Designed miniproteins, single chains, continued (3). Designs and how they scored, part 102

Each design is a single chain, and the fold is of that chain. pLDDT is the mean over its residues in the fold that is shown.

## One batch from the design tools (miniprotein)

Design m11539
Fold by ESMFold2-Fast:
Structure m11539 (fold): chain A 94 residues (1-94)
Amino acid sequence: MELLELIEKELEKLAKEAFEKYKPLLGEEEAKKIAEEAKKKALEELGEVLSNSEEGREELNSLEKALEFMRKKFEEYAEEKAKKLLEEKEKAEK
C-alpha cells in the first residue's frame, strides 16, 4: 500500500534525525543502534494497532494520523533508549 511506503520514508527521515541528534552525545555506534531499534519498534507498534484493533484502524485511517502515530512511537522509544545508555555510560565512568 502507498501508506506503508510513505511511513517507511518517514521512518528513514526520523532515523537520520535521531542519528544526528545522538551521535555527539553517545557516539556513532550507539546513535545508529538507537535509530535502527526505534525504527523497528515504531513499525511493530503500528502493525499491531492496524492488525489487532478495529478502533486502531479507524484512528489510523488517514496518512496524517498514521504518520503522527509513527513519529510519536519512534521518538518515545529513541528518547527512552538514549536515556538508558547515557545512565549506563555515567555508571561506567564512576
Scores: mean pLDDT 75

Design m11540
Fold by ESMFold2-Fast:
Structure m11540 (fold): chain A 71 residues (1-71)
Amino acid sequence: SSQVQQYMQQGSQIPVGQSPVRLAYQAQDSDYVRQSVSYGQQYSNSTDPFERTRISGQMGDIVTQSQQRIS
């Protein structure tokens, strides 16, 4: 849906307190991109606020993991 597309676009540009250079590196991380798309879809399909909170937390985790892989 357009909501999921907007969320995914915003998620891929998520401000992690990093420079635009860091965001570009994250975009090159295929694991981050794949997982980000997967979690965005799960978030859109979920109607449970607890599940949505859990998915949001996992998306934060993959951002951190991507930073560790890029470093």
Scores: mean pLDDT 63

Design m11541
Fold by ESMFold2-Fast:
Structure m11541 (fold): chain A 69 residues (1-69)
Amino acid sequence: MEEGWALIRAKMAEALARIAEEPEKAPEILAEFRAWAEEVRRGLAPQEVERFDALVAAFEAEAEALVAA
């Protein structure tokens, strides 16, 4: 699973980098990310959901900060 978690973190980093480069496209990038994240979340065990939700919350906060800049 750690390999899967590394891929999830890489996907989040990619989305944040795109938002940083083009903040005006953040709503589209976030919508795409949220659709992907919902599919990932549905496949996780309950104990993995807490870790995933924490990562998503951190990602959302960082994305919000980039858009507000």
Scores: mean pLDDT 80

Design m11542
Fold by ESMFold2-Fast:
Structure m11542 (fold): chain A 82 residues (1-82)
Amino acid sequence: TAPVTPNRVEIEEVERRPDGTVVLRVTVTSGGDTAEAVREAWERVEALAAELGLEVASGDVTELEETPERTVIVLEVTLVPR
């Protein structure tokens, strides 16, 4: 089924530690294909980590809201130096 509402992925840097660790808040909005939206979010996170010379250490779901019109998932992702 063609998505009526486009997937939206927002990445925000919420903390940068002296050891080079970066904490991101990733907000994923989907109008129907939540699995695809989550995949797009992780592809974006992995690309950003590679660009910064970091690796993904953890990812936790901090918020989940489901309505008939959209799903919103908020992830907290920790990136650490390689």
Scores: mean pLDDT 80

Design m11543
Fold by ESMFold2-Fast:
Structure m11543 (fold): chain A 100 residues (1-100)
Amino acid sequence: GTISLGLTVIGPVMSPEGEELVRALLTFTGEGGEAVKLMKELKEEMKKAGVPIVSEEESETTYTFSIELTAPSLEALEELLRETAKATNAELLPVEEAVP
């Protein structure tokens, strides 16, 4: 099966110190039985680690879940995305911005 990671930039947010941060959704998608199983297992591990799951969607062939992230820059989010893709052997999707 195929595992895909997507990053959707929601927009800037200000820190208490007045620094601009980036808020984004990181979305994990598994297609096919093996990938669906791996994504469900990853979601349960993230949940156990205290990471809030923002959304879940399941079909006969796919399982998708998202988490919300805030980071000091888009570069930091892209680095996290690369490391997560390496850890999950996933395909990286192009970075998207939320439609205003």
Scores: mean pLDDT 77

Design m11544
Fold by ESMFold2-Fast:
Structure m11544 (fold): chain A 85 residues (1-85)
Amino acid sequence: SLEEEAERLGEELRAELEEAQRWIEENREAFAEAAAKARPEAEKIPLPEVASLRLAAEAGRAAGMPEALVEAVEELARGVEEAAR
């Protein structure tokens, strides 16, 4: 299922995803501004779970999140999207 795939990938990427979450909390204003700019494109994605992860990756990259953390979020988004196909 989509939830099972997200859980599996989340476990594999746990350290990077936890660091990404911490980075977002520390850089809230810059992330929010970048997310507002990325939101219209993310809204075109029909799966809410994939849309939110793609938004987080795009906003993170635009706001200056370390590439390794952006890649972890993108990998989770790809795995969730692939599981939904």
Scores: mean pLDDT 80

Design m11545
Fold by ESMFold2-Fast:
Structure m11545 (fold): chain A 55 residues (1-55)
Amino acid sequence: DDAVLAEFKKAIEEASEEERRQTVQILQAAIQQLEARGAPESTIELVRQMLDIAK
């Protein structure tokens, strides 16, 4: 998970403002869908951490 978050952070730092805004929207939608279908809390937490990086 740490390696995934580090790679994602690097990608966000290189992304345009438009790409970052779109990523935030996608991650917010993903969290809602994961919660709706009862995904593991560890999976939801990972996506929430990615959202915090993308903000």
Scores: mean pLDDT 81

Design m11546
Fold by ESMFold2-Fast:
Structure m11546 (fold): chain A 77 residues (1-77)
Amino acid sequence: MEEEKEYIRTLGENLIEGIRSALKDEPEEAERLVSEVKKVTEEAIKLVEEGKVEEALKFFNERGEELAKRLEELLKK
């Protein structure tokens, strides 16, 4: 349980750092995506605390893919 929560937190923090680095020249857009990552991370952690670890990981991965697509679109010029 704690290991799964720490895993999700670590992935979320890495995504936040990656977003801020990739969107260094677009800080407002970076913070919008960072806000989404924080929300997804918190929701996934709640699912882990409810004993729904498999659902938490699936949710986090699916939402992470959506956020990656948004980041890709913002970097497309």
Scores: mean pLDDT 80

Design m11547
Fold by ESMFold2-Fast:
Structure m11547 (fold): chain A 79 residues (1-79)
Amino acid sequence: DLEAVDKEVKATYEKIKPKQKEIDENISKPFREEVAEELRKAGIEPTDEKVAEYIRQRIENKDPRALKAIKEIKEKMGL
């Protein structure tokens, strides 16, 4: 039922929306700024693409800071 699915999707989005803002402001933004600062120190322009690539590499390499950020995101999302 398309109407039931649409209503459930909207309800889920409303429930996630405040958690997503909290994740972005309190977890994602500070971690991205830390990565951006390290890139600037290395003489690399901290573009969104380069920051995202470095975060991905840190997660794959099991960096404790990246793993902590992912854990906090999962906990906030109820995962």
Scores: mean pLDDT 67

Design m11548
Fold by ESMFold2-Fast:
Structure m11548 (fold): chain A 104 residues (1-104)
Amino acid sequence: SLEDLLALIRELSRRVGLSEEELEALEALARRLHEAGRENLLRELEELLREISTLPLEEQRRLLSRLAEEAKVILSLDPESVEFSMLTVAMLEDLRLEIRRAKR
């Protein structure tokens, strides 16, 4: 699933024109979740990115750019910490809410 998620991140980044820095942050987040054994969070991230891919391009760019900025904060944390897990869960739940708002 990591390889599929990285391919999806790269495709979405090309589609909406994310910066190199934003792309690197999203790829680093996916790799960090995999390395930390957070497979459930990795699968949820993939699901949410697939949902984002169905939105208008402007919404895709907005949400992916925000996710990249939030990912930078999470990547500054110890991946073994409770804070890493809690903030990642909160980020993904906030993203899910934003996607639902964009679809309605």
Scores: mean pLDDT 87

Design m11549
Fold by ESMFold2-Fast:
Structure m11549 (fold): chain A 98 residues (1-98)
Amino acid sequence: MEELVRELEEERREEDERLLAELLEKARARPPLTIPPEVAAEIAALFAEIAAAAETGERRNLELAYETMRELARLVAEGADPAELIARLRETLARLKA
């Protein structure tokens, strides 16, 4: 069961990341009811920076990036406040830069 749950977690993470990117694109076209365009843009920029750090090939960066994206996918699915998403992304990025 746990192996199946792990595959579902990874798939869900990728789906939530794509949904967030799509939401960001929609937010730029119209004033969003859910997320302001500036906030959505900041979230996308932080995601890109974390993804770039993960691509450096350092295992610690990969693990931290994966853990962060998994946590964010859950928060997005639960309808969490965008401000909390930004705070978590900034914390992870600061940790990656340390």
Scores: mean pLDDT 63

Design m11550
Fold by ESMFold2-Fast:
Structure m11550 (fold): chain A 87 residues (1-87)
Amino acid sequence: GLKEMLEELLREAEELIRAAEAGDVLKVIGLSIRIIGLILDLEREYPNDPRVAEASRLARELIRAVLRGDLERARRILRELRRLVEE
């Protein structure tokens, strides 16, 4: 359900940060693609859910921060995503 998909999104986001911190460019690319796929699935299945809209926005901002090398911003976004998923 929605909760399980949001928890999967959070796990993939955490892996993305770890890959970025390790400098694993190929893993960053692969995880970014998986995260975008999960966001699109969430938006399709739950188009009117405000938590999905916010999780989608945060995940897109996270990917952008990682691709820009802004790991401090990426970690802040991950904390916001975690709060959203856990509440």
Scores: mean pLDDT 90

Design m11551
Fold by ESMFold2-Fast:
Structure m11551 (fold): chain A 80 residues (1-80)
Amino acid sequence: DKEKEEIDKKIEEYRKKMDELNAQWQKHLETARELLKKAEEDPENRESYLKEAQVHLEKARQYERDYLKALFDYNLLLSK
């Protein structure tokens, strides 16, 4: 059944996309946490670490949004 093969392919593509988005989301959150810790440990470079942490938090928020959108689309596909 070609229709089932196309759906199965889309399911696999969404799974890979969600895994990649989740990995990026977690990576940026972890990087931000480490930078915030460095800001506390190194007061001379605090402002630099806080600016870098903010960039990673912004990226984490974008990956979270993209992940939730992909999760929504994936669940709609599974409901067929």
Scores: mean pLDDT 85

Design m11552
Fold by ESMFold2-Fast:
Structure m11552 (fold): chain A 65 residues (1-65)
Amino acid sequence: SMALENVVYDMESIIESTKDPEMRERLQEVKKELVKEANEKGLSPAEVLRKFGQRYSEILAEKKA
């Protein structure tokens, strides 16, 4: 089973690989928000990763508009 700790590591790896400082900072905020939601509402690790990917795509789209 996917552990929340593994998903946090994956999110951090994606953030560290991001070249854009603004996007990196926004993704750090998203990571903190989703970890809090997982701990408070029992969100699954898979749902955390899915929501992170969705927010990543939204931020990327905003920067290209």
Scores: mean pLDDT 82

Design m11553
Fold by ESMFold2-Fast:
Structure m11553 (fold): chain A 100 residues (1-100)
Amino acid sequence: AGGNADFPTFLNTVSLELAKLELYEPENIGKLYALRGMLYASMGDFATAQDYIQKSIDIAQQTGDKDQLAFAYRAMGYLYQLQGKNDKAKEYFAKAKELE
């Protein structure tokens, strides 16, 4: 009891956030890319997942949306964790925390 958020908890967050995106809004497009990437990651398609999450990072950096960027960095961290790349996962989780 009392651990940090894990990948299953993050996937539950992804499912909840997707349920909220019932209307197309331009501000949500970057977040939608990260959510789509995490769905592909859950299916084992890590290459497609990385492409979508990277697009989310690129949009967040271009718009200066720190909340979106933090979310995208967490998504990339979980993607690397699923692949056993724990060093890169820790790097991206740290980047997300720096934006909070």
Scores: mean pLDDT 78

Design m11554
Fold by ESMFold2-Fast:
Structure m11554 (fold): chain A 71 residues (1-71)
Amino acid sequence: MLSERLRELVRAAAELLKEGGPDAVSLRNIAQRAGVSPATVKRLLRREGLSLDDLIFLAGQEIAKEIKAAE
């Protein structure tokens, strides 16, 4: 079960991934898009036991669902 804050980070990461690929998905860019500090993003990920790579993976899964729904 994902917290609402974590879902916001996944959505921000998905938008970054669509715009610039995996290299665009950084703690700084996610924080800027979500309107929080990079330290806040890092703390939220730690609380959920997730890495930045896990967040990128989850963002990719959300994009894949959107593409399949549009087909």
Scores: mean pLDDT 79

Design m11555
Fold by ESMFold2-Fast:
Structure m11555 (fold): chain A 64 residues (1-64)
Amino acid sequence: MEAVATVTVTTPEGRLELTITSRDGEIARVEGRNLTTGEPVSEEEIVAAARAGGAVEVRTEILE
């Protein structure tokens, strides 16, 4: 079973997205990106933006 959790953090500077892919209950992949510029962003920058008061939205999708 594969599942994807997407965390979106909205700040005045733009929107950041963290995508966490899990397979068989383990984390298989973690990817960060800036939705405004399209550039890769580290998980640490996304966490820092969330802690700084960015609006956080979480979505989970179960893939077959």
Scores: mean pLDDT 77

Design m11556
Fold by ESMFold2-Fast:
Structure m11556 (fold): chain A 75 residues (1-75)
Amino acid sequence: SMEEELQRLQEKVLQAQEEGREVEMYRLSLEYLEKMRVYLRELARKNNFSQEEIDRLERELEETIEYVKKKLEEL
């Protein structure tokens, strides 16, 4: 399921962080955020989120994704 995929990615991010694998951590974080974006759209539809709430969540995810991408460019 999507939830299991997200949990698995989160565990990999934490492991990469603990091992000091900074590049891998940020790459895995991007995968997590992209999957979270898909999952939040499904969750928002299922829980009757307003369009304004959906737009806010998507904007926050986009800002976080851009932040992580910038960190990867600092290599």
Scores: mean pLDDT 82

Design m11557
Fold by ESMFold2-Fast:
Structure m11557 (fold): chain A 67 residues (1-67)
Amino acid sequence: AEAETESLLALYPHADRERLLAVLETTHSSVQILAVLRGEAVPPVPASEPEPSPEDAAAWEEIKRLR
């Protein structure tokens, strides 16, 4: 969790570290993790993972690498 948090914060240094750590302990959903990185409300877990926007592609790849 902490190592995952550091990797993701390297891509989004302004993200809320405490909230990111909490979501990484709670879920494996890339969509929910990415929402926390962007400071957005956490969406419900989708039936399938959507493709990220181009701006979020690096974070999406890092999340997939960690999960």
Scores: mean pLDDT 68

Design m11558
Fold by ESMFold2-Fast:
Structure m11558 (fold): chain A 98 residues (1-98)
Amino acid sequence: SMFREKLVKLAAEVLEVKEEDIEEALKEEPYVPETELEKKVLEKAKEIIDIAIEKYPGNEEYLFQALEIALQIIKNAKLPRETLIKLAADVIKYLLSQ
């Protein structure tokens, strides 16, 4: 969908990675967080998505803004590049599954 493509572009832009890297991660099994920091970052990112879905159901603009905030939280965690990509892909999958 066009909305999915916009989410992939946003993640690539925020994390400063290639869109292809996000697309490949989206095809993988859900990432299992290895550290408490990774787990907390993913939980907080998903919580932001949940709040946007509850308050503004079906509003793609607010969901896009919520993903941008979630991606900034992921980026600011200063985790390895590969981990950031996997966490971002899992948050996108989570958003699209709602």
Scores: mean pLDDT 88

Design m11559
Fold by ESMFold2-Fast:
Formats: sequence, structure tokens, C-alpha cells
Structure m11559 (fold): chain A 72 residues (1-72)
Amino acid sequence: SSPGPQKVTVTEMSMSIVDLPLPEGEMKYIHQSVTLPKSEASPDKTLVVSQTIRNTEKELTFGKPKYEVLDG
């Protein structure tokens, strides 16, 4: 287990909200992986960002983005 929260810095990240009408009652999850900068002095690691978007009859609901660091 980790002793505390880790600060994660992404050199470059591009997240596109799906530019499509999301069908009512459907959910979309956006998944993107980004390589962390070498300045962290660790082997290649990948930052995974995921977020759920759900379309209701009248509204789009955006979930909180989730961040996860994977060892490469």
C-alpha cells in the first residue's frame, strides 16, 4: 500500500469528448494512456486516465476522471 498521495504530472495529454450524439441511456468511457516524463527518475511508466460519460434523456452526465499509474 502507498504511504500517501502521489503527485502525477503529465507532459502531454489530449482528451477528446466524443463529438457524437451519445444514445440515451448509454455510457461511454474514455480511456487514454500517456507515458510519464523520464525526469521522474523511474522506468517507463504509463498514466491511464479514464472517465465515464452517460447520456440521459435531458442531460449529459460526466463522471470524475480516474488516474492510474502502471509500471511499463
Scores: mean pLDDT 49

Design m11560
Fold by ESMFold2-Fast:
Structure m11560 (fold): chain A 97 residues (1-97)
Amino acid sequence: SSIEEKLREILSKIPVETLEKLLKAYYESNGDLYLFGAEATRLLPEELLNEINELLEQTENHAEFWKKFLELLLEVAEEKKEELSEETQKILEELKK
């Protein structure tokens, strides 16, 4: 979908330090997508958060949006795995289970 393509573009722009914080936030959310979504909005840089909010306004189901965000976030994290700390790489492997 056009929303998925825009999400992928936004996620590709996330700094590695922010990506690590997002992965840790999801790990600590224990699968709660609503809690993860709230933490993601706190952790994202203002410019990227504004783009995410524009996509959220186009979305009727926020849980489905955050599930898609997470799926794409994990793909981006795998692509940038070598840039992640050893601690974050271990979290990523746990999240893939």
Scores: mean pLDDT 82

Design m11561
Fold by ESMFold2-Fast:
Structure m11561 (fold): chain A 65 residues (1-65)
Amino acid sequence: MEKVTVTVTVHSPSKDRNVAIVQAANAAIKALEDKGAEVTDVRVLSIEETPEGYTVTVEATGYKK
């Protein structure tokens, strides 16, 4: 299986940190699946609070068949 890693940064307008994390994780999962990989791990790399909400960077790892 070929290992695929995707890093995605999402600017969430949510004032809820957990909602922002979920939105970023979903974006990373979708990006990985769009590359034809099955997701095996999702990791939050950074979370930054901004006046608008949160900027969250997540890494998704998976494998192509």
Scores: mean pLDDT 83

Design m11562
Fold by ESMFold2-Fast:
Structure m11562 (fold): chain A 95 residues (1-95)
Amino acid sequence: AAQALIDAIKAGDPQAAADAFLRVLENPEDLLPYFGELVKAIHNAPLDLLKAIAEELLKRDPQAAFDFASVLEYVGRLFNDKEKIELAKEIRKKV
């Protein structure tokens, strides 16, 4: 699941990324060895892709959207990317 999420983000596929993120949440411990690569993939992802992933998650599982927002805020703070931090806040307001 973790590798599928990273691959979907790199491919620019928001539906596949949302599907993979939901599977990661079934066993979040499986993400730990991939977390650094996921952080890098999100950092390099265009903002519109991240918005599209968040919109898919909000429709299917609002709690998963909240968890995704937490990852976005972490990446945004780590790389001083204010747009990702603001996106995370907007997602949380919609949950």
Scores: mean pLDDT 85

Design m11563
Fold by ESMFold2-Fast:
Structure m11563 (fold): chain A 66 residues (1-66)
Amino acid sequence: SSLEKELKELQKRIEEILEETRKFVARYAAMPDTPENRAQFIAWLERKQKELDELGKKIKEILAKL
């Protein structure tokens, strides 16, 4: 039960990141094409990729306990 709840929370966070990414990509597409904007976009994607990797690791750890 507790592991199932934790898994649902992790899944919800992944869905939040995907929605944030969709909104950020749409915003970026509407912004001026500047080196500063591109650098900020890349840095944002790198942070989100790292967060997804960490969430994936936690999911694997939970599945190993089931």
Scores: mean pLDDT 84

Design m11564
Fold by ESMFold2-Fast:
Structure m11564 (fold): chain A 68 residues (1-68)
Amino acid sequence: HMLSFEEMLKLAKEAGVEEEARKIYDEFLEQVRKIVDETKDIDEAYRKAVELQREMNKKILELVEKKK
């Protein structure tokens, strides 16, 4: 079970790190854009995007944990 960005943002806001979480999300969007631009295989691009979303969620959770 993977949390949505909205769920992750609520956790970040409660921990007082909403701005930092939004920055991580912006970095995720930039990485997805590069993958879409550079990868001709849509299935490969999708798999890479899913892995990036997991990494984004991990970074936001680590940020929240550091502030508790």
Scores: mean pLDDT 78

Design m11565
Fold by ESMFold2-Fast:
Structure m11565 (fold): chain A 106 residues (1-106)
Amino acid sequence: NEEYIKLAEKILEELKPYAEEYLKNASEETLQVIRENSTPEEALKQAEGALELAKMVGDEELAKKAELVIKGAEAVKKIEDEEKKKEYSFYLNAASLALANRAGRS
């Protein structure tokens, strides 16, 4: 299971600016809801939406980042450590929401 943890951590490092963008601008109430309800499945759903929007507007860089969130969510789904799975899902969901917000501005 260390392989999936390492892969998720590498992907989260690449997505860190997007996750931080969302977390900095979200209210404490919104952050609590996301933290409590973050799953890899929810992050994957949000990232798939962001990917479709990015493709629709022709933003190749944004599409690339959305693909990274999808890859990260698949890795996180395979993590057996419940606490790490919850934590990494939270950051992936934050990153995917930032990407969706960027795509929606086109």
Scores: mean pLDDT 81

Design m11566
Fold by ESMFold2-Fast:
Structure m11566 (fold): chain A 95 residues (1-95)
Amino acid sequence: SKEKKYEELYKKYKKEVEEKWKRAEELYRQAIALAKQGKLDEATKLANEALELYKELDMSVVATEDGVTREEEEKLKEEALEKIPKEKAEAAVKK
């Protein structure tokens, strides 16, 4: 049924969003650590990689100079986990 296909796609895309967020946070954490050590070139490279992943999650604000609070990041992550898989699954079942 359409419902079963939607549920399978939603689970798949939700897992992809979770993995992408974990990778973005890992890269951004490493970039901050490198910047603290004065390794600015390496820090910039990892920060740019993290920013590309955050952009795909609609969370690019996390990697800005002002940043966000931990609570705000968690809300943005929950919104990405709900919205992105839903939109992708709905688009896929219409094809």
Scores: mean pLDDT 80

Design m11567
Fold by ESMFold2-Fast:
Structure m11567 (fold): chain A 73 residues (1-73)
Amino acid sequence: SVETYLLRARELIRQGRHEEAVALIEFVLTHLRDDLLAVAARIRPLLEELAAFLRSHGREDLAEQLEAILAQA
């Protein structure tokens, strides 16, 4: 599920595996966007945490995509 991928991304962040975490979030936004939109309201705190991480790591493009999804939820 989308939630499982994003929980894995959070775990990768905690392990310092930042490049892998970014790649996984980008994969979700590129390939699973509609599934993410369907669950966004339920996992809002996780998406906010991931958006903050992306902004702090030079991926404002991906952070803006997550924030746009949250605005639609």
Scores: mean pLDDT 89

Design m11568
Fold by ESMFold2-Fast:
Structure m11568 (fold): chain A 69 residues (1-69)
Amino acid sequence: SMEIDGYTVVLVGSGPLGEVYALRDKEGKAVGILFRSKSGEYLAVVNGKQVGRGKDLKEAARIAAEAVG
């Protein structure tokens, strides 16, 4: 697991189509989703909206954490 600014990044699914991670707050609630695209970029989704793209998981997690506030 990875931790960013008090949030935890947890792998919740993986397969031929990519990887899906949940961004969880200190109470363990999923507040964001990070998805690896076929291009190798990670999509950051918070509150049902794409808030950004990162070149790696850490960058996408940081973008999601900043969007959560």
Scores: mean pLDDT 81

Design m11569
Fold by ESMFold2-Fast:
Order: structure tokens, then sequence, then C-alpha cells
Structure m11569 (fold): chain A 78 residues (1-78)
């Protein structure tokens, strides 16, 4: 997950959007799986709306990988 955050920070995204993504990922880790999916879907929508076309696809792919890792962590905590 830290590696994904670093990759997001390296993308040509608005600083406010980067901050929102990082905070959203941290928040999602503390939620149940269903609520985490909702939070992560909202983040993907924000990225789709606000990210430059050149980095949008890469940013969405990183968020999809982050979702997988977060859901695995939630399952371990149960």
Amino acid sequence: LEEIKEKIESLDLDPELKKAIVKGLETAKTLDAETARIVLERMKQDVAKNAPAEVKEEAIELLEEAERLILEEIQRQQ
C-alpha cells in the first residue's frame, strides 16, 4: 500500500487530489469491506472527473490495486 501511495504522489495530479486519495486509502483500511468498497468507488469517480487524461488510466489502475490490498487487510483483521 505504501508503494501505491508513492506512485500516486509521483503522478501529475493536483496536490489536493493526491492528499484526498492518500487520506481516503487510510480511511478505507479502518472500515468494513462493504463500506471500504463504497469509499474506494467514490475515490475512483473523483479521479475520473479530476485527473488529466494522460494519467487517469494509471491512477485508476493504482486505485484498483489498492482496493485489492485494503480488502485483503480488512479480511485478515475480520
Scores: mean pLDDT 78

Design m11570
Fold by ESMFold2-Fast:
Structure m11570 (fold): chain A 71 residues (1-71)
Amino acid sequence: MIEEEIESLSLTERWVIVVESAIKRRKRELLGEPPLSEEEIERFRLALEYVNEEMDRLGEEIRRRGEERRL
């Protein structure tokens, strides 16, 4: 399953999927190529969910540090 594939990847590999999928989508739009397949879109969506969870965690840590350091 795509979900299992994404879950087995490292954080760095998930970031790579997000970036590559975004670039691939944009290149296809600019070149008039067919849009991403449903499978590619789902893979991107799942990778983005994991990345967003990490970004939320990082955002919380930055906010916490901002409260402590604010200098």
Scores: mean pLDDT 72

Design m11571
Fold by ESMFold2-Fast:
Structure m11571 (fold): chain A 76 residues (1-76)
Amino acid sequence: MIDELIEKGLEAFKKKDYDKAIEHFEQAVKVAESEGNYEAIAKAYTLLSQVYLAKGDLEKAREYTKKAIEAKKKYL
């Protein structure tokens, strides 16, 4: 379930296990996309942006921020 994947990603992020956090949030995006759940897609992309920012990957953080904004426009 999307919520379970987000929770697992947040637990990994809290422990600074950024690679596991990314893996869980990427899985959450895939599930949300299969369901057409743009709210969950936006949330997962926002969290991916935060993880990449924490890793110092500013380019990927910016790309995921753009993807999150685009997804947010679709569920309104």
Scores: mean pLDDT 85

Design m11572
Fold by ESMFold2-Fast:
Structure m11572 (fold): chain A 80 residues (1-80)
Amino acid sequence: CDEAINAAQEAANTIVTGGDANEAAELVAKALSAAGAPEDAISEAQKAVEEVVKSGTQAEKESFASLVIDAVESACEAAS
């Protein structure tokens, strides 16, 4: 799961720093896919991250970034 965790950290940094919403969504999708998450969960996470990056407050971005890392770690444990 090193690839999934690395992608999740890159996604978290992109979300927190107010980077591109599409880039953040792609990094989240890559992280969750590498962790073995189902396609519907990946799709929902991409939509959520796009909304947070475009419309969220800084606190919401930081909270969501933390949740992405936790979700990837949980998916990795479930896959093992």
Scores: mean pLDDT 80

Design m11573
Fold by ESMFold2-Fast:
Parts: C-alpha cells; sequence; structure tokens
Structure m11573 (fold): chain A 76 residues (1-76)
C-alpha cells in the first residue's frame, strides 16, 4: 500500500507533530486560565524530553516547547 499505517509507521515527525499540537492546545488553555501553571508544566515537559536519551526527538520537540515556554513567560 502507498499510504503509511499508524503504529509501526508512526514516524518521529508524526509523533512530534501530535505532541506539539497537544502541548500547544494545553498551553493555550492554561495561559487563558493561569499562566503560572503553564510555565512549570512546559518546564517539566522540557526536562522529560532532555532526559529521554532520544537525540532526534529532543532536537524536534525542544525548540517548539521552548517557544511555548517563551510565549507563556511573555504572557505574565
Amino acid sequence: AAAPALSSEASREELVEAAIAHARALAAKLLAEDPSLTVPALEGLIEQVRASNDRELSAALLPALEALLAEARAAL
């Protein structure tokens, strides 16, 4: 088949896009309610990604998460 299947063919890029979309949606919700809750949540996610021992995943996720963290801090 020409179309990729989920699961086995879920690439890092697909997982990263899904994770970024989810993190952005949660960050937007938390920023609307209380920006102080968003900052520690994003810092925790960044720490987990850095600790993952997956350099490719870290390289893809960290810039997006750090951008969201900067947006949250700017909203304070």
Scores: mean pLDDT 72

